# Designed miniproteins, single chains, continued (3), part 63

Each design is a single chain, and the fold is of that chain. pLDDT is the mean over its residues in the fold that is shown.

## One batch from the design tools (miniprotein)

Design m10168
Fold by ESMFold2-Fast:
Structure m10168 (fold): chain A 68 residues (1-68)
Amino acid sequence: SLARRIAALIRERAKELDPEDRAQALAVADALGRLPDTEVLAFLTETVPTLSPAVRRVVGEALEAVSL
């Protein structure tokens, strides 16, 4: 699923974040992995503005990678 692909990419990129940002990124990935693809856009629209800049960058990179 799209949600699971985005979650996997976030988890991989989260390895390079500091512990606090990594915990936030992993929480986003876990939430995404439990969503149907139809709810992904609404979740990201609500969640992304609340994230730290480093985590927002990681999520943005994961989204760009799956748009190919």
Scores: mean pLDDT 83

Design m10169
Fold by ESMFold2-Fast:
Structure m10169 (fold): chain A 75 residues (1-75)
Amino acid sequence: SAQLEKDIELTLRDIEELEREHELSPLQQKEVELARKYVEEARKSKDIEEQRKLVIFAESSVTMVRMGVHVDERA
């Protein structure tokens, strides 16, 4: 439980940094918003197993956005 709360805080920091970037593609912005919703639902949920799944999904979305930043296929 305590480790999950720290993981949630770290994930939120990563999301906030991505939101501060002004040059995100619309597709990347959509994935950032999905990550936010996953983290918010994780905080609302009191089931540990559900919180873990949501955190993993949020981290995956963050990773995809970061990898996509260098390959902007907006063309």
Scores: mean pLDDT 77

Design m10170
Fold by ESMFold2-Fast:
Structure m10170 (fold): chain A 118 residues (1-118)
Amino acid sequence: MLTEKIKKFLEEVKKLAAESDTVPLHEVISRARQLAKRLAEELTPEELKQAFKALMDYTIEIAKDPNATDNQIRTAILITTIFYNELKKKLTPEEQAELDAEFAENMKKVRELIKKRK
């Protein structure tokens, strides 16, 4: 079950993705890194894994959405990648290996979904 902290984070990510057509890329990157760093400091390793899973699920859902803009999908992927890199630093080597495998599999699925959209 997702905690209120994870739900609030997911809402912040969705808002940033929705604003991606009006926000410069460097600002999106900066905000995403700040969000990822904050969560890495506030959450337990189990909550971090749950947050990452929720973010991956969201990225897959937006990639499937025919109404999502290319900028929104690209921003969701970018945020997920930044979050992955920041959270990985807070995990054990064994947990990092599990996260690496999960990230690779989910990103492959996202790329296949994007390819089928056009």
Scores: mean pLDDT 78

Design m10171
Fold by ESMFold2-Fast:
Structure m10171 (fold): chain A 55 residues (1-55)
Amino acid sequence: VSEEDKEKILKTAESQKNLSEEERKRLAKTAIRAVEQGVPVENAVNAIKTIGKDK
């Protein structure tokens, strides 16, 4: 996973202001791990946004 991809994931999680800080950190870690396992960065970012909207 590139540094740019990690930053994109972290920024997307941090922008979910309706989630607590702990929830944002957990989402970012989960998304980074998924990308390391071969999930496209775009899919990980979209998943974070979807979870943020459900809360």
Scores: mean pLDDT 78

Design m10172
Fold by ESMFold2-Fast:
Structure m10172 (fold): chain A 64 residues (1-64)
Amino acid sequence: MSAEARAAAERYGAEVRALAEAGASPEQVKAKGTEAARELSRRFGLPFEQAEAAVGVAAGGGKL
């Protein structure tokens, strides 16, 4: 993916991670992750599955 899409995915992932660390419910964390993946997909024309995987990797502290 582009550098801009990667940076956005890392930012969205960090937001999802921060929400989980703040004690949000698993349902709230999953909803935030799904919403972030949809935004990433829309902004950069990525397949949703690719956007979801990227946000998930970033939320888990992985690099893209």
Scores: mean pLDDT 82

Design m10173
Fold by ESMFold2-Fast:
Structure m10173 (fold): chain A 95 residues (1-95)
Amino acid sequence: MLTREEVEALVDRLIQALEESNVDEAMKILETLMKEASPEDVREALVPRLAALHKAFGRLLLTASQEDVLKFTILLDKLLRKAGITPEEIRAALP
């Protein structure tokens, strides 16, 4: 079981991996958060980082293969749903 501090550190590493176009690292982090993090800890880590995550995801869309984008998007959607984060909350976090 991950601690809250470990979940926050993993979300920060996820955003950095996406900005670096490191899809393999980003996928490993998503899988770890899905298996080992509590929904509440994931939510508390992701909500303040939604704008940064959205920007980093935009970078991924430009640099990764369609197959990698699809795999990442499916797993990210599952993580957001686990955390109870709605599409409306994502839109509200954007400028």
Scores: mean pLDDT 83

Design m10174
Fold by ESMFold2-Fast:
Parts: structure tokens; C-alpha cells; sequence
Structure m10174 (fold): chain A 68 residues (1-68)
């Protein structure tokens, strides 16, 4: 899938900022597909690399709420 391509690029890049953005994009793509658990996992990976990103934090909280 296109999400898998972004994840592969994120895993292979040595730039943490780029990895963060690529994991965030994968999280968005999984969320659009209704794959909420996968979306959570990739938003969390994005935040491990960029913990102060308020946009990613907001999206993570929204997906957590949808899983309740």
C-alpha cells in the first residue's frame, strides 16, 4: 500500500524530522482507511521523533477517542 511505502522511507531515512513526517502521513492514511489501531501506532512513532508536535498530538487524541 502507499502507507507501507511511507513507512519504509521513514525506517530507512537518517533524518528524524523526515521520519516523523513520514510516520505522521502513514498514520493519516490508516485513519482515512478506518484502521484506527495502525493510525495510533504510527502517530505514536511520529511523536517519539518529534514529541512537541501539537498537530500530531491532536490527531492522536482524536483517534484514541474514536477507539472508546
Amino acid sequence: SIADQYIKQADETKDPRRSSQLYYTAGLLYRQQGKLQESLDYYRRSLELDPDNEVTKGHLKQVEAELK
Scores: mean pLDDT 85

Design m10175
Fold by ESMFold2-Fast:
Structure m10175 (fold): chain A 89 residues (1-89)
Amino acid sequence: SAEALSQTLSPKELAKLKLRRVAAEVKAIKATDPEAAAQLEEGVARGRELIAAGELTPAQEALVRAIELALAGSLSEEKIEELAELALA
């Protein structure tokens, strides 16, 4: 279960796992549901406005950036590492 994983993984390992799962879901949506992919792009645009306004937590900012990079096909393991560190700041 997700609760059991949270108890056995470090916070950084759990953050990386969550970001990888988000990336996999975005990749699936992008391949199978263009309308949902377009809605995610709109959500990212609004998320970027909230980041600029300083209204998001570091964890929320990391999630917005992960979705944006996954939609662009640019989310590497190195970027997941960086975003996991941002999420824990």
Scores: mean pLDDT 84

Design m10176
Fold by ESMFold2-Fast:
Structure m10176 (fold): chain A 95 residues (1-95)
Amino acid sequence: MKVTLLIRGEGPDVQKTKEVLEKAAKEAIAKIKSITEYRLESFFEDGPKGPVAVVRVELVGADDYSITALVATVVSTAMESGDIFADVLVERREE
């Protein structure tokens, strides 16, 4: 089973938002020992308020607990970053 997480960050500096979000995702994955295989990509997409930073994480074989822990850790790290994030949205897709 393949799970894709799309983590979108909005902020006044989208380049900084992308950098912090990518780092948070990588650190969260490193802490979750059950995640054995993943692919991470970061990019920008157009949003209604301007460019949005996106971190796409593809997980293979991860359980629901590990996925939930990853999402919670990334969102927590983003919230601790203060003025860097105006909003953080996580979309989960299962394939």
Scores: mean pLDDT 78

Design m10177
Fold by ESMFold2-Fast:
Parts: sequence; structure tokens; C-alpha cells
Structure m10177 (fold): chain A 107 residues (1-107)
Amino acid sequence: SEEAERAGRLAEEAAREGGAEGVEAAAEGARIAAEAAIKAGGVGGAAGGASAAGAEFSAMLARRSPENQERAARGAGLSLEAAGHAGGEEGAKGALKGAEEARERAR
């Protein structure tokens, strides 16, 4: 879905601008997307949860070393996009909301 792709791009941009805080905000966005997928029902919830875990791992890497920041930002964006796709329409809406919150926190 275009919404999931857009959410991933926004999360990556927020993570790049906000550094470690931006990556953590993107991880929270992935968790929101996973919750939306679980609430909608179906196997998408499990995939969303895995994506949220990946985002959290990316946030941990960003905190350990500035050299990992760019990879962590990309990882967070990809995780949020994957969570959005896994949850279908509800997951995509959750991912977009999470990306918007990440952008606000990165300011």
C-alpha cells in the first residue's frame, strides 16, 4: 500500500533528523502499527510484532554508535513499512500515525 510506503519514508526521515530519539520514535510507530494489525485480526499482527522488534533493535544500535545511525534510520523505516503492509489497511493507517508521531518527536 502507498500509505505503508509513505509511512516508512517519513519514519526514515524522522530518524535521520532526530538521531537516536528519532529511531526510538520510529520503533514506537512500528509498535502502533502492530497493535492496529492485531486489533484488526489475522496473521498480520504477528508480522507487525516482528517488525516492531526490528525497529527496537535499530534504536539500540543507534544508541551504541553514531556510525550505526544511518543504518538504524533505514532499518526503522523498513520495519515500519513492513508492519504497515502486514496489518493491511489498518496496519498502514497505524504505521502512518506512528511515522507522524516520530516526525513530531524528531523536531
Scores: mean pLDDT 67

Design m10178
Fold by ESMFold2-Fast:
Structure m10178 (fold): chain A 79 residues (1-79)
Amino acid sequence: SNAKRSEELRKGIEKAREEIKKSDPLMLEYVMYGASSGLYQISSAVSKLFVSDEEAQKYRELSEKYEEKARELKEKLEK
């Protein structure tokens, strides 16, 4: 049922959030920077096809910025 499925999903999300909270805050930040870089890379590709080269370049630069932040955090996480 919808109610049972929503409750199971809520419990799954809560468990995932507890596991993330138990992780190093730097690991969470690293994952977030990596995800942001990937999303901006997709936005750049889409913008190049449907918007403009200027908009695509803006998203490309944001992707590279977050990739650099992720790289710096990875160095700290490699012990």
Scores: mean pLDDT 76

Design m10179
Fold by ESMFold2-Fast:
Structure m10179 (fold): chain A 86 residues (1-86)
Amino acid sequence: EEEKKKRAIAIELSFRFALPTEDIYKILSAKSEEELEKNLQALREKYGFTDEEMLELIDSLIELAEKYGLTEQAEILRKVREKLRE
């Protein structure tokens, strides 16, 4: 169930942000704030995203995680988003 929801989110955002599905799936599969931060930094470096573009991606991830009932993932994403804006 959870695995299928993560893949569905990854596919949807892959189209929106023109990113490989696997890169987005990796972000959604992070087990901790630290792992998520490292995965987001790697994505930013690989594709050259601005702070604003990264925040848009994170906001979209939070919205879809909430919509699909991935409450734990949404909480981790919100915490990392707060740190990114500091």
Scores: mean pLDDT 81

Design m10180
Fold by ESMFold2-Fast:
Structure m10180 (fold): chain A 103 residues (1-103)
Amino acid sequence: MLSPDEIADLIMERVRQIVLDAKKNNWSKEEIVKKFLEALEEVLSEVKDPEARELLEKMIEEFKKFAEEVLKETSDPEEIRERLVGEVGYLVTQLQKELEKLS
């Protein structure tokens, strides 16, 4: 079973790859959001503990709402990428603190 640090590291590793691929492949704003959501859902599939899953599901819903607002405010893929990276970093930090309380 993944530790809090392993869950946080796995999310941040996938986010790093998305950032590199988005720059290399000139992804649309919709593709960038889709890739972030797919990465978070893949991490959720690896988490088997029900309490940890609930916290991660809550984080994904918060991220999804944030992404919807970003898409309304800007059409610049660069700005979207930077704002989504910042939000994931913030949410992962909060998730890690909550997961550590379960241990």
Scores: mean pLDDT 83

Design m10181
Fold by ESMFold2-Fast:
Structure m10181 (fold): chain A 66 residues (1-66)
Amino acid sequence: SDEEVKKKIRELIDQIEALKESDREKAAKLTDQLLEMQRKHPEIFDQVIEERVKEKREELLAERAG
C-alpha cells in the first residue's frame, strides 16, 4: 500500500508540472488531490519530495560538469 501511495504522489506531481502552464483548471484539481495525499500520508509525501530534491541536485551537478 505504501508503494501505491508513493507512485500516486509521484504521478500527481509530474502531471501538475506538465499542466500548470497549459491547463490551470486540471492542474488545480490535481493539486487538491496532492494536498489530500499529503494530509493522509505525510511521511510518504516527505519521502517522495526528498527523492525528487536529490534527483534534481544530481541533475544540476551533472549539468555543471558538462
Scores: mean pLDDT 80

Design m10182
Fold by ESMFold2-Fast:
Structure m10182 (fold): chain A 60 residues (1-60)
Amino acid sequence: MKWKAELVPKEDVEILKEETLEIGGAQMKVYKVKLKNGEIAYATKVYVDGEERYAVLTKE
């Protein structure tokens, strides 16, 4: 299965669900999002130049 990682602006995603993953002593939030094209994906929130963006895994 081939996946692509994309960095998407906050305005181009709809957050459907927020989940917290705990690994060892670290916590990570993951987001189930709907993209502008209607695709559902999982994403991690990141900040680039102070702007909120989402790093999403999509199928090619």
Scores: mean pLDDT 74

Design m10183
Fold by ESMFold2-Fast:
Structure m10183 (fold): chain A 79 residues (1-79)
Amino acid sequence: MSRLEQALEYVKEGEKALQEKRYEEALEHFEKAVELDPSIFEKVPELETLLRLLAAEFRRNGREDLAERVEEILKRSRE
C-alpha cells in the first residue's frame, strides 16, 4: 500500500471520529495521515477546514494542548 493510500485511510478514520465527536481520536488519525504524506492536503482540500473546526472544538473545551497539536498539522499544509 502506498503512503498516500495509507494516509487517505487515516483521514477517513479521522472524519468518522470527528463526526462521532471523538475529537482526540480524530486528531491522532489526522496527525498520522499528514505525517505519512503531506500531499494528502491536495487530495482532501476539505482537510484544512476540518482541522480548523477540530482546533476550535478543543479550545472551546479548554484543551489548548490539543488545539496546538492541530495547529502544528496545519503548518504542514501547502497554504
Scores: mean pLDDT 83

Design m10184
Fold by ESMFold2-Fast:
Structure m10184 (fold): chain A 86 residues (1-86)
Amino acid sequence: DQAEKYLKQAEENLKKAKEYAEEAKRYKDDREKVREYRGKLFQAVSEGNRNATLYAALSGEEGQKKYDEIKKQLDELLKETEEVLK
């Protein structure tokens, strides 16, 4: 099912975004590594939002709720990571 595939991809993107955020924070004093992991984090967040949006479009109201949950986690992850790297 295409909807299930998008949800699975969005969850994998969220998992990768969390991993890249942790690596960026771990290496915060290494400018090259921070740049690399921030780039990977932004890509994972972008793909996660895209896949969650596509899942919501195919799944109606329940899909919208799941999209809101994933988007909130991605937005919070970006905000927290940028605050630590400030």
Scores: mean pLDDT 86

Design m10185
Fold by ESMFold2-Fast:
Structure m10185 (fold): chain A 71 residues (1-71)
Amino acid sequence: EEDDAAFDAVISKLPPELQEIVRELREAVKKAKSPDDIVELSPLVKERFGKDKMTARELEEEIGRILAEHH
């Protein structure tokens, strides 16, 4: 809840297209049980990255990269 509010505040600085991508990435990470778990991506994320699946670690790295580029 508080974490979600803080996250939304940070991503509000991103272009609308990236806001949705970052939300989808975060939801994918939540489905994983370990950093090495392979998660099937939503259609929006598949279009952005050209991949059907990524590990939770790769998803977290992409979130961090997007936020760092726009922070």
Scores: mean pLDDT 74

Design m10186
Fold by ESMFold2-Fast:
Structure m10186 (fold): chain A 102 residues (1-102)
Amino acid sequence: MTDPEKLAEAAVEAAKRGDVLTAIGYLNQLLKLGDYEKAVEAAKKAIEIQESAGLYRVLGNAYKKLGKYDEAIEAYKKAFDLNPTPLIQRNLKEAEELKKKA
């Protein structure tokens, strides 16, 4: 699926079914297509339906791509609070370093 609007819709529908991994997959496809603003909106909607560390991590990745480092840091902190993994910790530190250089 290469249509950003359809990927955003599919991510939200997956979250409504409780299929968080599929929702994250569609959101990552949006990031690969460069539609970061749609990825932010779809991730926020998915989080409201089914809160998860993985969804917050993708939200942080989308904000980071938009240069919105404060919002990225906040999203990664929420992801880390829900599931403290080395991957999320690295994402958080990277966003903090990018903010210092901006």
Scores: mean pLDDT 86

Design m10187
Fold by ESMFold2-Fast:
Structure m10187 (fold): chain A 100 residues (1-100)
Amino acid sequence: MEEVKRNLELAKRHMEEAVEYLRKAGEEDLAKQVEEYLQKAIDNIEDEEKVREYAERVNELALKAGALAGKNPEKQKDLLNAAGHASMAVIAVLGATELL
């Protein structure tokens, strides 16, 4: 289905952006976790319950990035961009799984 494919492509692009911004901020462990849980959500896209669990974990990591932005003015822009892209990837994977 074209709508599912479009949402998955958006999720992948936002995941890549979130990971890149976290790496620019020096948050390699957060980048790996965001990538891991978003990839698990995509890999399990037909399992709505698993997608929701992984999406919730990504939202928690996005909140951690936002909190770090408040403590690190020099990294604030990259961390906030990472949090935004991670949240958009979550919206996209949830949209995709609900269409299946």
Scores: mean pLDDT 87

Design m10188
Fold by ESMFold2-Fast:
Structure m10188 (fold): chain A 77 residues (1-77)
Amino acid sequence: MEAEREAVAARGEAAKAAKLSQVELGLLVAEEALERGMSLEEIIEVLKKGLESADPEDQKAIEEIIEELKKKLEEEK
């Protein structure tokens, strides 16, 4: 039933929010941007621009997101 699945999903989302790394959150945002019509290349360029003004901790997460997106771009060839 959808109601039972929604309750489990709500608990799962709370647990995911507690365990999700910044990399995982960034990848979800990138997927949403792709659905909105942005290209992988464009998303990578935006992330590179953000990297220049990010804190050192955020820089590591952004670099990992860029690497994952570059890997997906390679697979599209």
Scores: mean pLDDT 67

Design m10189
Fold by ESMFold2-Fast:
Formats: structure tokens, C-alpha cells, sequence
Structure m10189 (fold): chain A 73 residues (1-73)
């Protein structure tokens, strides 16, 4: 599951950087993706990207944006 793989990788990067709020948003994205709600999954992935940028972690933000892009496909 490419979408799940990218979300997990992004969540790990955010958690490692100490941004637990961004990591939690990524977990929510995974939850809604598994429920079949692609729209909510994308929304939470975008929120995680924004939270990561606010926290100064541009690498985590990039990973979350890439995850959202994969979910859009």
C-alpha cells in the first residue's frame, strides 16, 4: 500500500523531530484511508504537512505533502 507506506514514513519523520501533533494527524489520515474516506485522509495529511512546517520541520512537511499527492491518485 503506497499511500500507507508514505504516511507511516512521514509520521515517523515528524515523531523523530518531536512534532507529535503532526504525527497524530498522519495517524488520523491512515485511519480514514483504511475506512475508505479518501477525502478525509487527504485533509489530515495536508494538516500534518502544515503542522510540520509550523514546527520548522520542512523534511516532514515534504513527506506529508508527498503522501497527500499519492492519496489523490
Amino acid sequence: DPALEHLKRAAEAAYKAGNTEAAQSAINAIYWYLKGDKEKAIEYARQAAELSEKGGNTEAARHFREAAEILEK
Scores: mean pLDDT 78

Design m10190
Fold by ESMFold2-Fast:
Structure m10190 (fold): chain A 86 residues (1-86)
Amino acid sequence: MEERIPPLKEKLLSKDEDEVFEAAKELAEDGSEEAKEALLEAIPKVVENLDISHVIGVLVAVDKYGDKELVEELKKIVEETYAEKA
């Protein structure tokens, strides 16, 4: 599992929105603890690299392909990250 997750985590840290969306979808579909941890760890950098509209797109992808609890945790981190940058 880890050998698959690191390349997807690298894509999440990209400034290319298409790469970020693809990686978020694949990690959400994987559903492993490692994939969920990768999303949670990467989300502050995703907020730094992308516009709010694209960050929302990532959350929508995780909601569609992943579980509700993961989406709620990601939303909390997104809100905290924006609060720290205000």
Scores: mean pLDDT 78

Design m10191
Fold by ESMFold2-Fast:
Structure m10191 (fold): chain A 71 residues (1-71)
Amino acid sequence: SMMEERKRQLAEEYREEVEARIAHYEELLPSADPAEQEVLRRRIEELRKRLALPDEEQARLYEERQRQRAR
């Protein structure tokens, strides 16, 4: 259905944003101090868990992110 297609598109956009954030943190990791490295690794782990969520949940998170940016 069109609703399922829209959910897949929103989930794909969310995955792209999450993957970009992971890449950003991974780029920062080699130059960070040990305490910052621990924080960055935890953030990367949480983001990777979000990539494992169902499309419906990822779509909802993307919509929430868009609402936050519109403010």
Scores: mean pLDDT 82

Design m10192
Fold by ESMFold2-Fast:
Structure m10192 (fold): chain A 69 residues (1-69)
Amino acid sequence: ERLEKMIKEAEENIEKTKDQSLLPPEVDKEVLEGVKTLIAAVHIVVAQREGNEEELKRARELLDKINAE
């Protein structure tokens, strides 16, 4: 579980950084939306590679929902 331990340590470091971070909420929102779009795009690529039409449909619907604004 080396990877899980590394993820937990990264989360703890992010949480400590957030306590001192006074980043404008607008910048955080744009970054968060960018990350969501990237995750959806990765899911589409993975689903296409695996030939999983069901997951591909779900990933496209998620991307469409993000872009619907």
Scores: mean pLDDT 62

Design m10193
Fold by ESMFold2-Fast:
Structure m10193 (fold): chain A 62 residues (1-62)
Amino acid sequence: SDPYNELLKKVKEAFDKLSEEEKEEFENLMRERKLDEAAELLTKKSDLSKEEVKKFLEDILA
């Protein structure tokens, strides 16, 4: 219902579609604050905007 909740759902779905190896890579990128690369990894097989996902990841780490 809320646009933020829809984005959160899509980000979680994108993460769940990653292989176990790609999920570990994503976690490492998040730990290193490499948010551009983390957003790119999540969006490589989805219709999500890299810029929108990056801002979302920045918000959850604030």
Scores: mean pLDDT 80

Design m10194
Fold by ESMFold2-Fast:
Structure m10194 (fold): chain A 70 residues (1-70)
Amino acid sequence: SLEDEVQKAFRDIKKTLEEMIEQAKKLNMPRERIKEVLDKVIDFLAEKYGLTPEQREELKKYADELIEKL
């Protein structure tokens, strides 16, 4: 169903963000740069998958929480 596809996309995006943060951590990337890259990736994927502004902001908040744990 469309609902299942949206839920899968959301989960896949979260996994991608987690993987990107792990790679950025290994590269000693500054937190500000990690945030800039992740925000851009989230904006791109939100547009690609037709996510709502609220879902986009939820993903950005999730990315911020992951960065804070670095």
Scores: mean pLDDT 84

Design m10195
Fold by ESMFold2-Fast:
Structure m10195 (fold): chain A 111 residues (1-111)
Amino acid sequence: SEIFQLLEELYEKIDEFGYLLREWEKTKDKEVAERAIEVINEVIELARKFKELRPMYGKLLDELIDALNKAKERIKNSEPLTAEEKAALAREAGKIHMLLKMEKIERDAKE
């Protein structure tokens, strides 16, 4: 369904951001930083679309958007993320993964 496809894309983009964040922390490469910011903006746009389709997840998606915006500002300023900011990103990513798993189970149960 549209919801499953959007949630799958959201999860894939979050995973891509995680990879880029780790690479940027190691290399401090400007091109990696620019790509990480681009992917953050893509995740935020997908999260906003998901929120419109599933308003019941509004708070969860707002918390994800807030964590991503904090990460984006750190990367823009070439500042390392704090341990708390990294933990928040991991928690929010975990929630999206949980939603994807639940949606897949519900879809498969209807077949």
Scores: mean pLDDT 86

Design m10196
Fold by ESMFold2-Fast:
Structure m10196 (fold): chain A 75 residues (1-75)
Amino acid sequence: MDSARDAGSYGLKVSKEAKKKGDTDTAKEGQKVADDAGQALSDALRGRISQKEADDIADKMRKRVDDLTKRIDAL
């Protein structure tokens, strides 16, 4: 559960940082990560997916955030 929230928060942070640096495409990708993480959290809370499935999704979202962060650091 918390992993999905963390991934979403990091996605929003990446989106904000990218927008600040003028990279609107990376900002949109960061927002997409946050949206995907929020959906996984919502589905887990409603019992539509297991907590393990939500955590696995959060792990993948966190890897996407790491890739986006590297892109921002290169700007």
Scores: mean pLDDT 77

Design m10197
Fold by ESMFold2-Fast:
Structure m10197 (fold): chain A 55 residues (1-55)
Amino acid sequence: MLTPEQQAALDVEIQRRTAEIVEEGRAAGWSPAELHRRLTAAVDELYKRALEEQK
């Protein structure tokens, strides 16, 4: 139920945030499992926020 504009903005934010987390994980030496958990949590949070912006 996201508008096309909201979906496009969400896609851009997901790309930016996942790139940041990957770089942070690489610098900090996170395990693949920890990196995956962090990425999953961040994407879930962004989706929840986008859905809350529907009014």
Scores: mean pLDDT 77

Design m10198
Fold by ESMFold2-Fast:
Structure m10198 (fold): chain A 101 residues (1-101)
Amino acid sequence: MKEKEEEERRRLLEELERELERLGVPEEVRERARANVEAALEVRRLIKKGELEKAKELALKTGEPNALAEVKKAHKGKLSEEEEKAIAEATAALKAAQAAA
C-alpha cells in the first residue's frame, strides 16, 4: 500500500501541475497550489498512520488551508479549545500574509 500511495501522490501532483498550466494559471499561483496539495497529502498520510500529533504539527507549521482542513476532519470532536485556537490563529496569520501580498 505505501509504494502505491507515493506513486498516487506523485501522479496527483503531476496532474494538478498539467491542469493548472493548461488553464494558464500563473506560476506563482501554481507553486502555491502545489505546496497546498503536498501539505494536505502528507497530513492525510500521517493521519492514516495514526500519527495525529505529527499531522497537526505539520499542518500548523505549513499553515496551508487544505492541510488544516484534513487535521480538523480527523480530529472531529477530539480537538481541545487550545488546539482549535492554535489552528484558527495559524489560519488567520496565513490569511493576513496573503492579504498583504
Scores: mean pLDDT 66

Design m10199
Fold by ESMFold2-Fast:
Structure m10199 (fold): chain A 68 residues (1-68)
Amino acid sequence: DREQRALADIERLAEELGLSPEARERLLAVTREYMARLKAAQTEEEAQAHERAGLAELFRILDEARRA
């Protein structure tokens, strides 16, 4: 399952980077939200837009966690 793999990858990344529980929960929540949007996408362009937006939000959270 793509969603389960994405969530597992995010949890592994959070552990490797030593992120706080708050940062980890934010990453998981964003991952779940964008995975749901990807499943609901009706076109390839819509799916690409959701993928780019999701990655941008994940990188934003990671940058905030690094600065903390």
Scores: mean pLDDT 79

Design m10200
Fold by ESMFold2-Fast:
Structure m10200 (fold): chain A 94 residues (1-94)
Amino acid sequence: AIKLTEEDLKRLYEEITKIIEEYFGDSELGKKLLEVVEEVFKKTKPGDDLADILNELGKKLKELYEKASEEEKKKFDKFVDSILGVALKIERRL
C-alpha cells in the first residue's frame, strides 16, 4: 500500500467531498456520505496506507449502498469509480 503524506490526505479528502457534492448535492444520502468521509478521515494521519483508508471507507460505503434505492445505487457506482480514479492518481503521483 502507498503511505500518504499530509498533502495526499488533504487532496483525497477534498476530491472525495467535492465528488459527493457534485453527484448527490444536498440530498439525505449525500449528507450521510459526507459524515462517513469525515469520520474515516478524522482517524487518518500522515504515513497511513492508502489501501487501509480505502478499505475502511469501502466498508462504510457498502452499508449505505445496501440501503440505497435503485436510482441512488446508479449514482453510487459512478461515485465509487470516481473515488478509485482519485486514489489511482495519488498512487501514481499524478
Scores: mean pLDDT 82

Design m10201
Fold by ESMFold2-Fast:
Structure m10201 (fold): chain A 83 residues (1-83)
Amino acid sequence: DENEKLAKLAGIPVSIIRIYLSIVEAAEPELRKEIEEILRKGLESGDPKLIKEAIELAERYLSERLKRAVEEGLRRQRERLEE
């Protein structure tokens, strides 16, 4: 699984990677595209620095700028699933 390769290269548990990717899916389109591009390049080149940079970039921007959008998106998805 690509998530497991990502976790190994970045030194982060796969559970965190899964949460991170779900946040990216709910994020701003431009930021999501940039993060996916860096992650893809890192996986193809096998460069752990690129993968780590992409994860840190997303964590910083998403946790501050997109926190509300992520919380709203996840909350709405949970409400639909609950019903």
Scores: mean pLDDT 66

Design m10202
Fold by ESMFold2-Fast:
Structure m10202 (fold): chain A 127 residues (1-127)
Amino acid sequence: GLKEIEELIRKAMEALEKGDFQTAVDYLEKALKLAKENKNIPGLIGVYYAALTLHRKLAEHPAVKPLVEKIREAVNLAQQGKYEEAEKLLRDAFKEGEASEDPVVQAFVRALRIAREALEEYIKLAE
C-alpha cells in the first residue's frame, strides 16, 4: 500500500542525494507502477512530487544544459507568438533527449515522463 510506495520514494531520494540518478529514476518507476496498480492517490501525488524534484535537480547538470537551452529557446519563440516554431523545437529537443545515450539526460527525460504519467493517473482517479 502507501507505506511501500513511500519506501520506494525514500530510496529514490537517497539515490538522488548520492548523485545516482539512474537508481533514483528506477525506484520512482517502481513506485509509480505500484501506485497505479493500487489506485493509490496519495502515492501518485508522492511520485509526481519526487519525479519533479529529480527533474528540476537534473536540469542544473552540465550534461542536460544543451537540452534546457533548446527548451528555453522554444519558450522565447512562443513568447513572440511563433507557436509552430516553438512546438517543433520543443518536440525535436525531447526526441534528442529520448535518443541520448547519456545516463543523466536519460534520467532527466524519464523523470519528466514519470511525473506526467503520475499526474495523468491522478486526474483519472480524482473527481
Scores: mean pLDDT 87

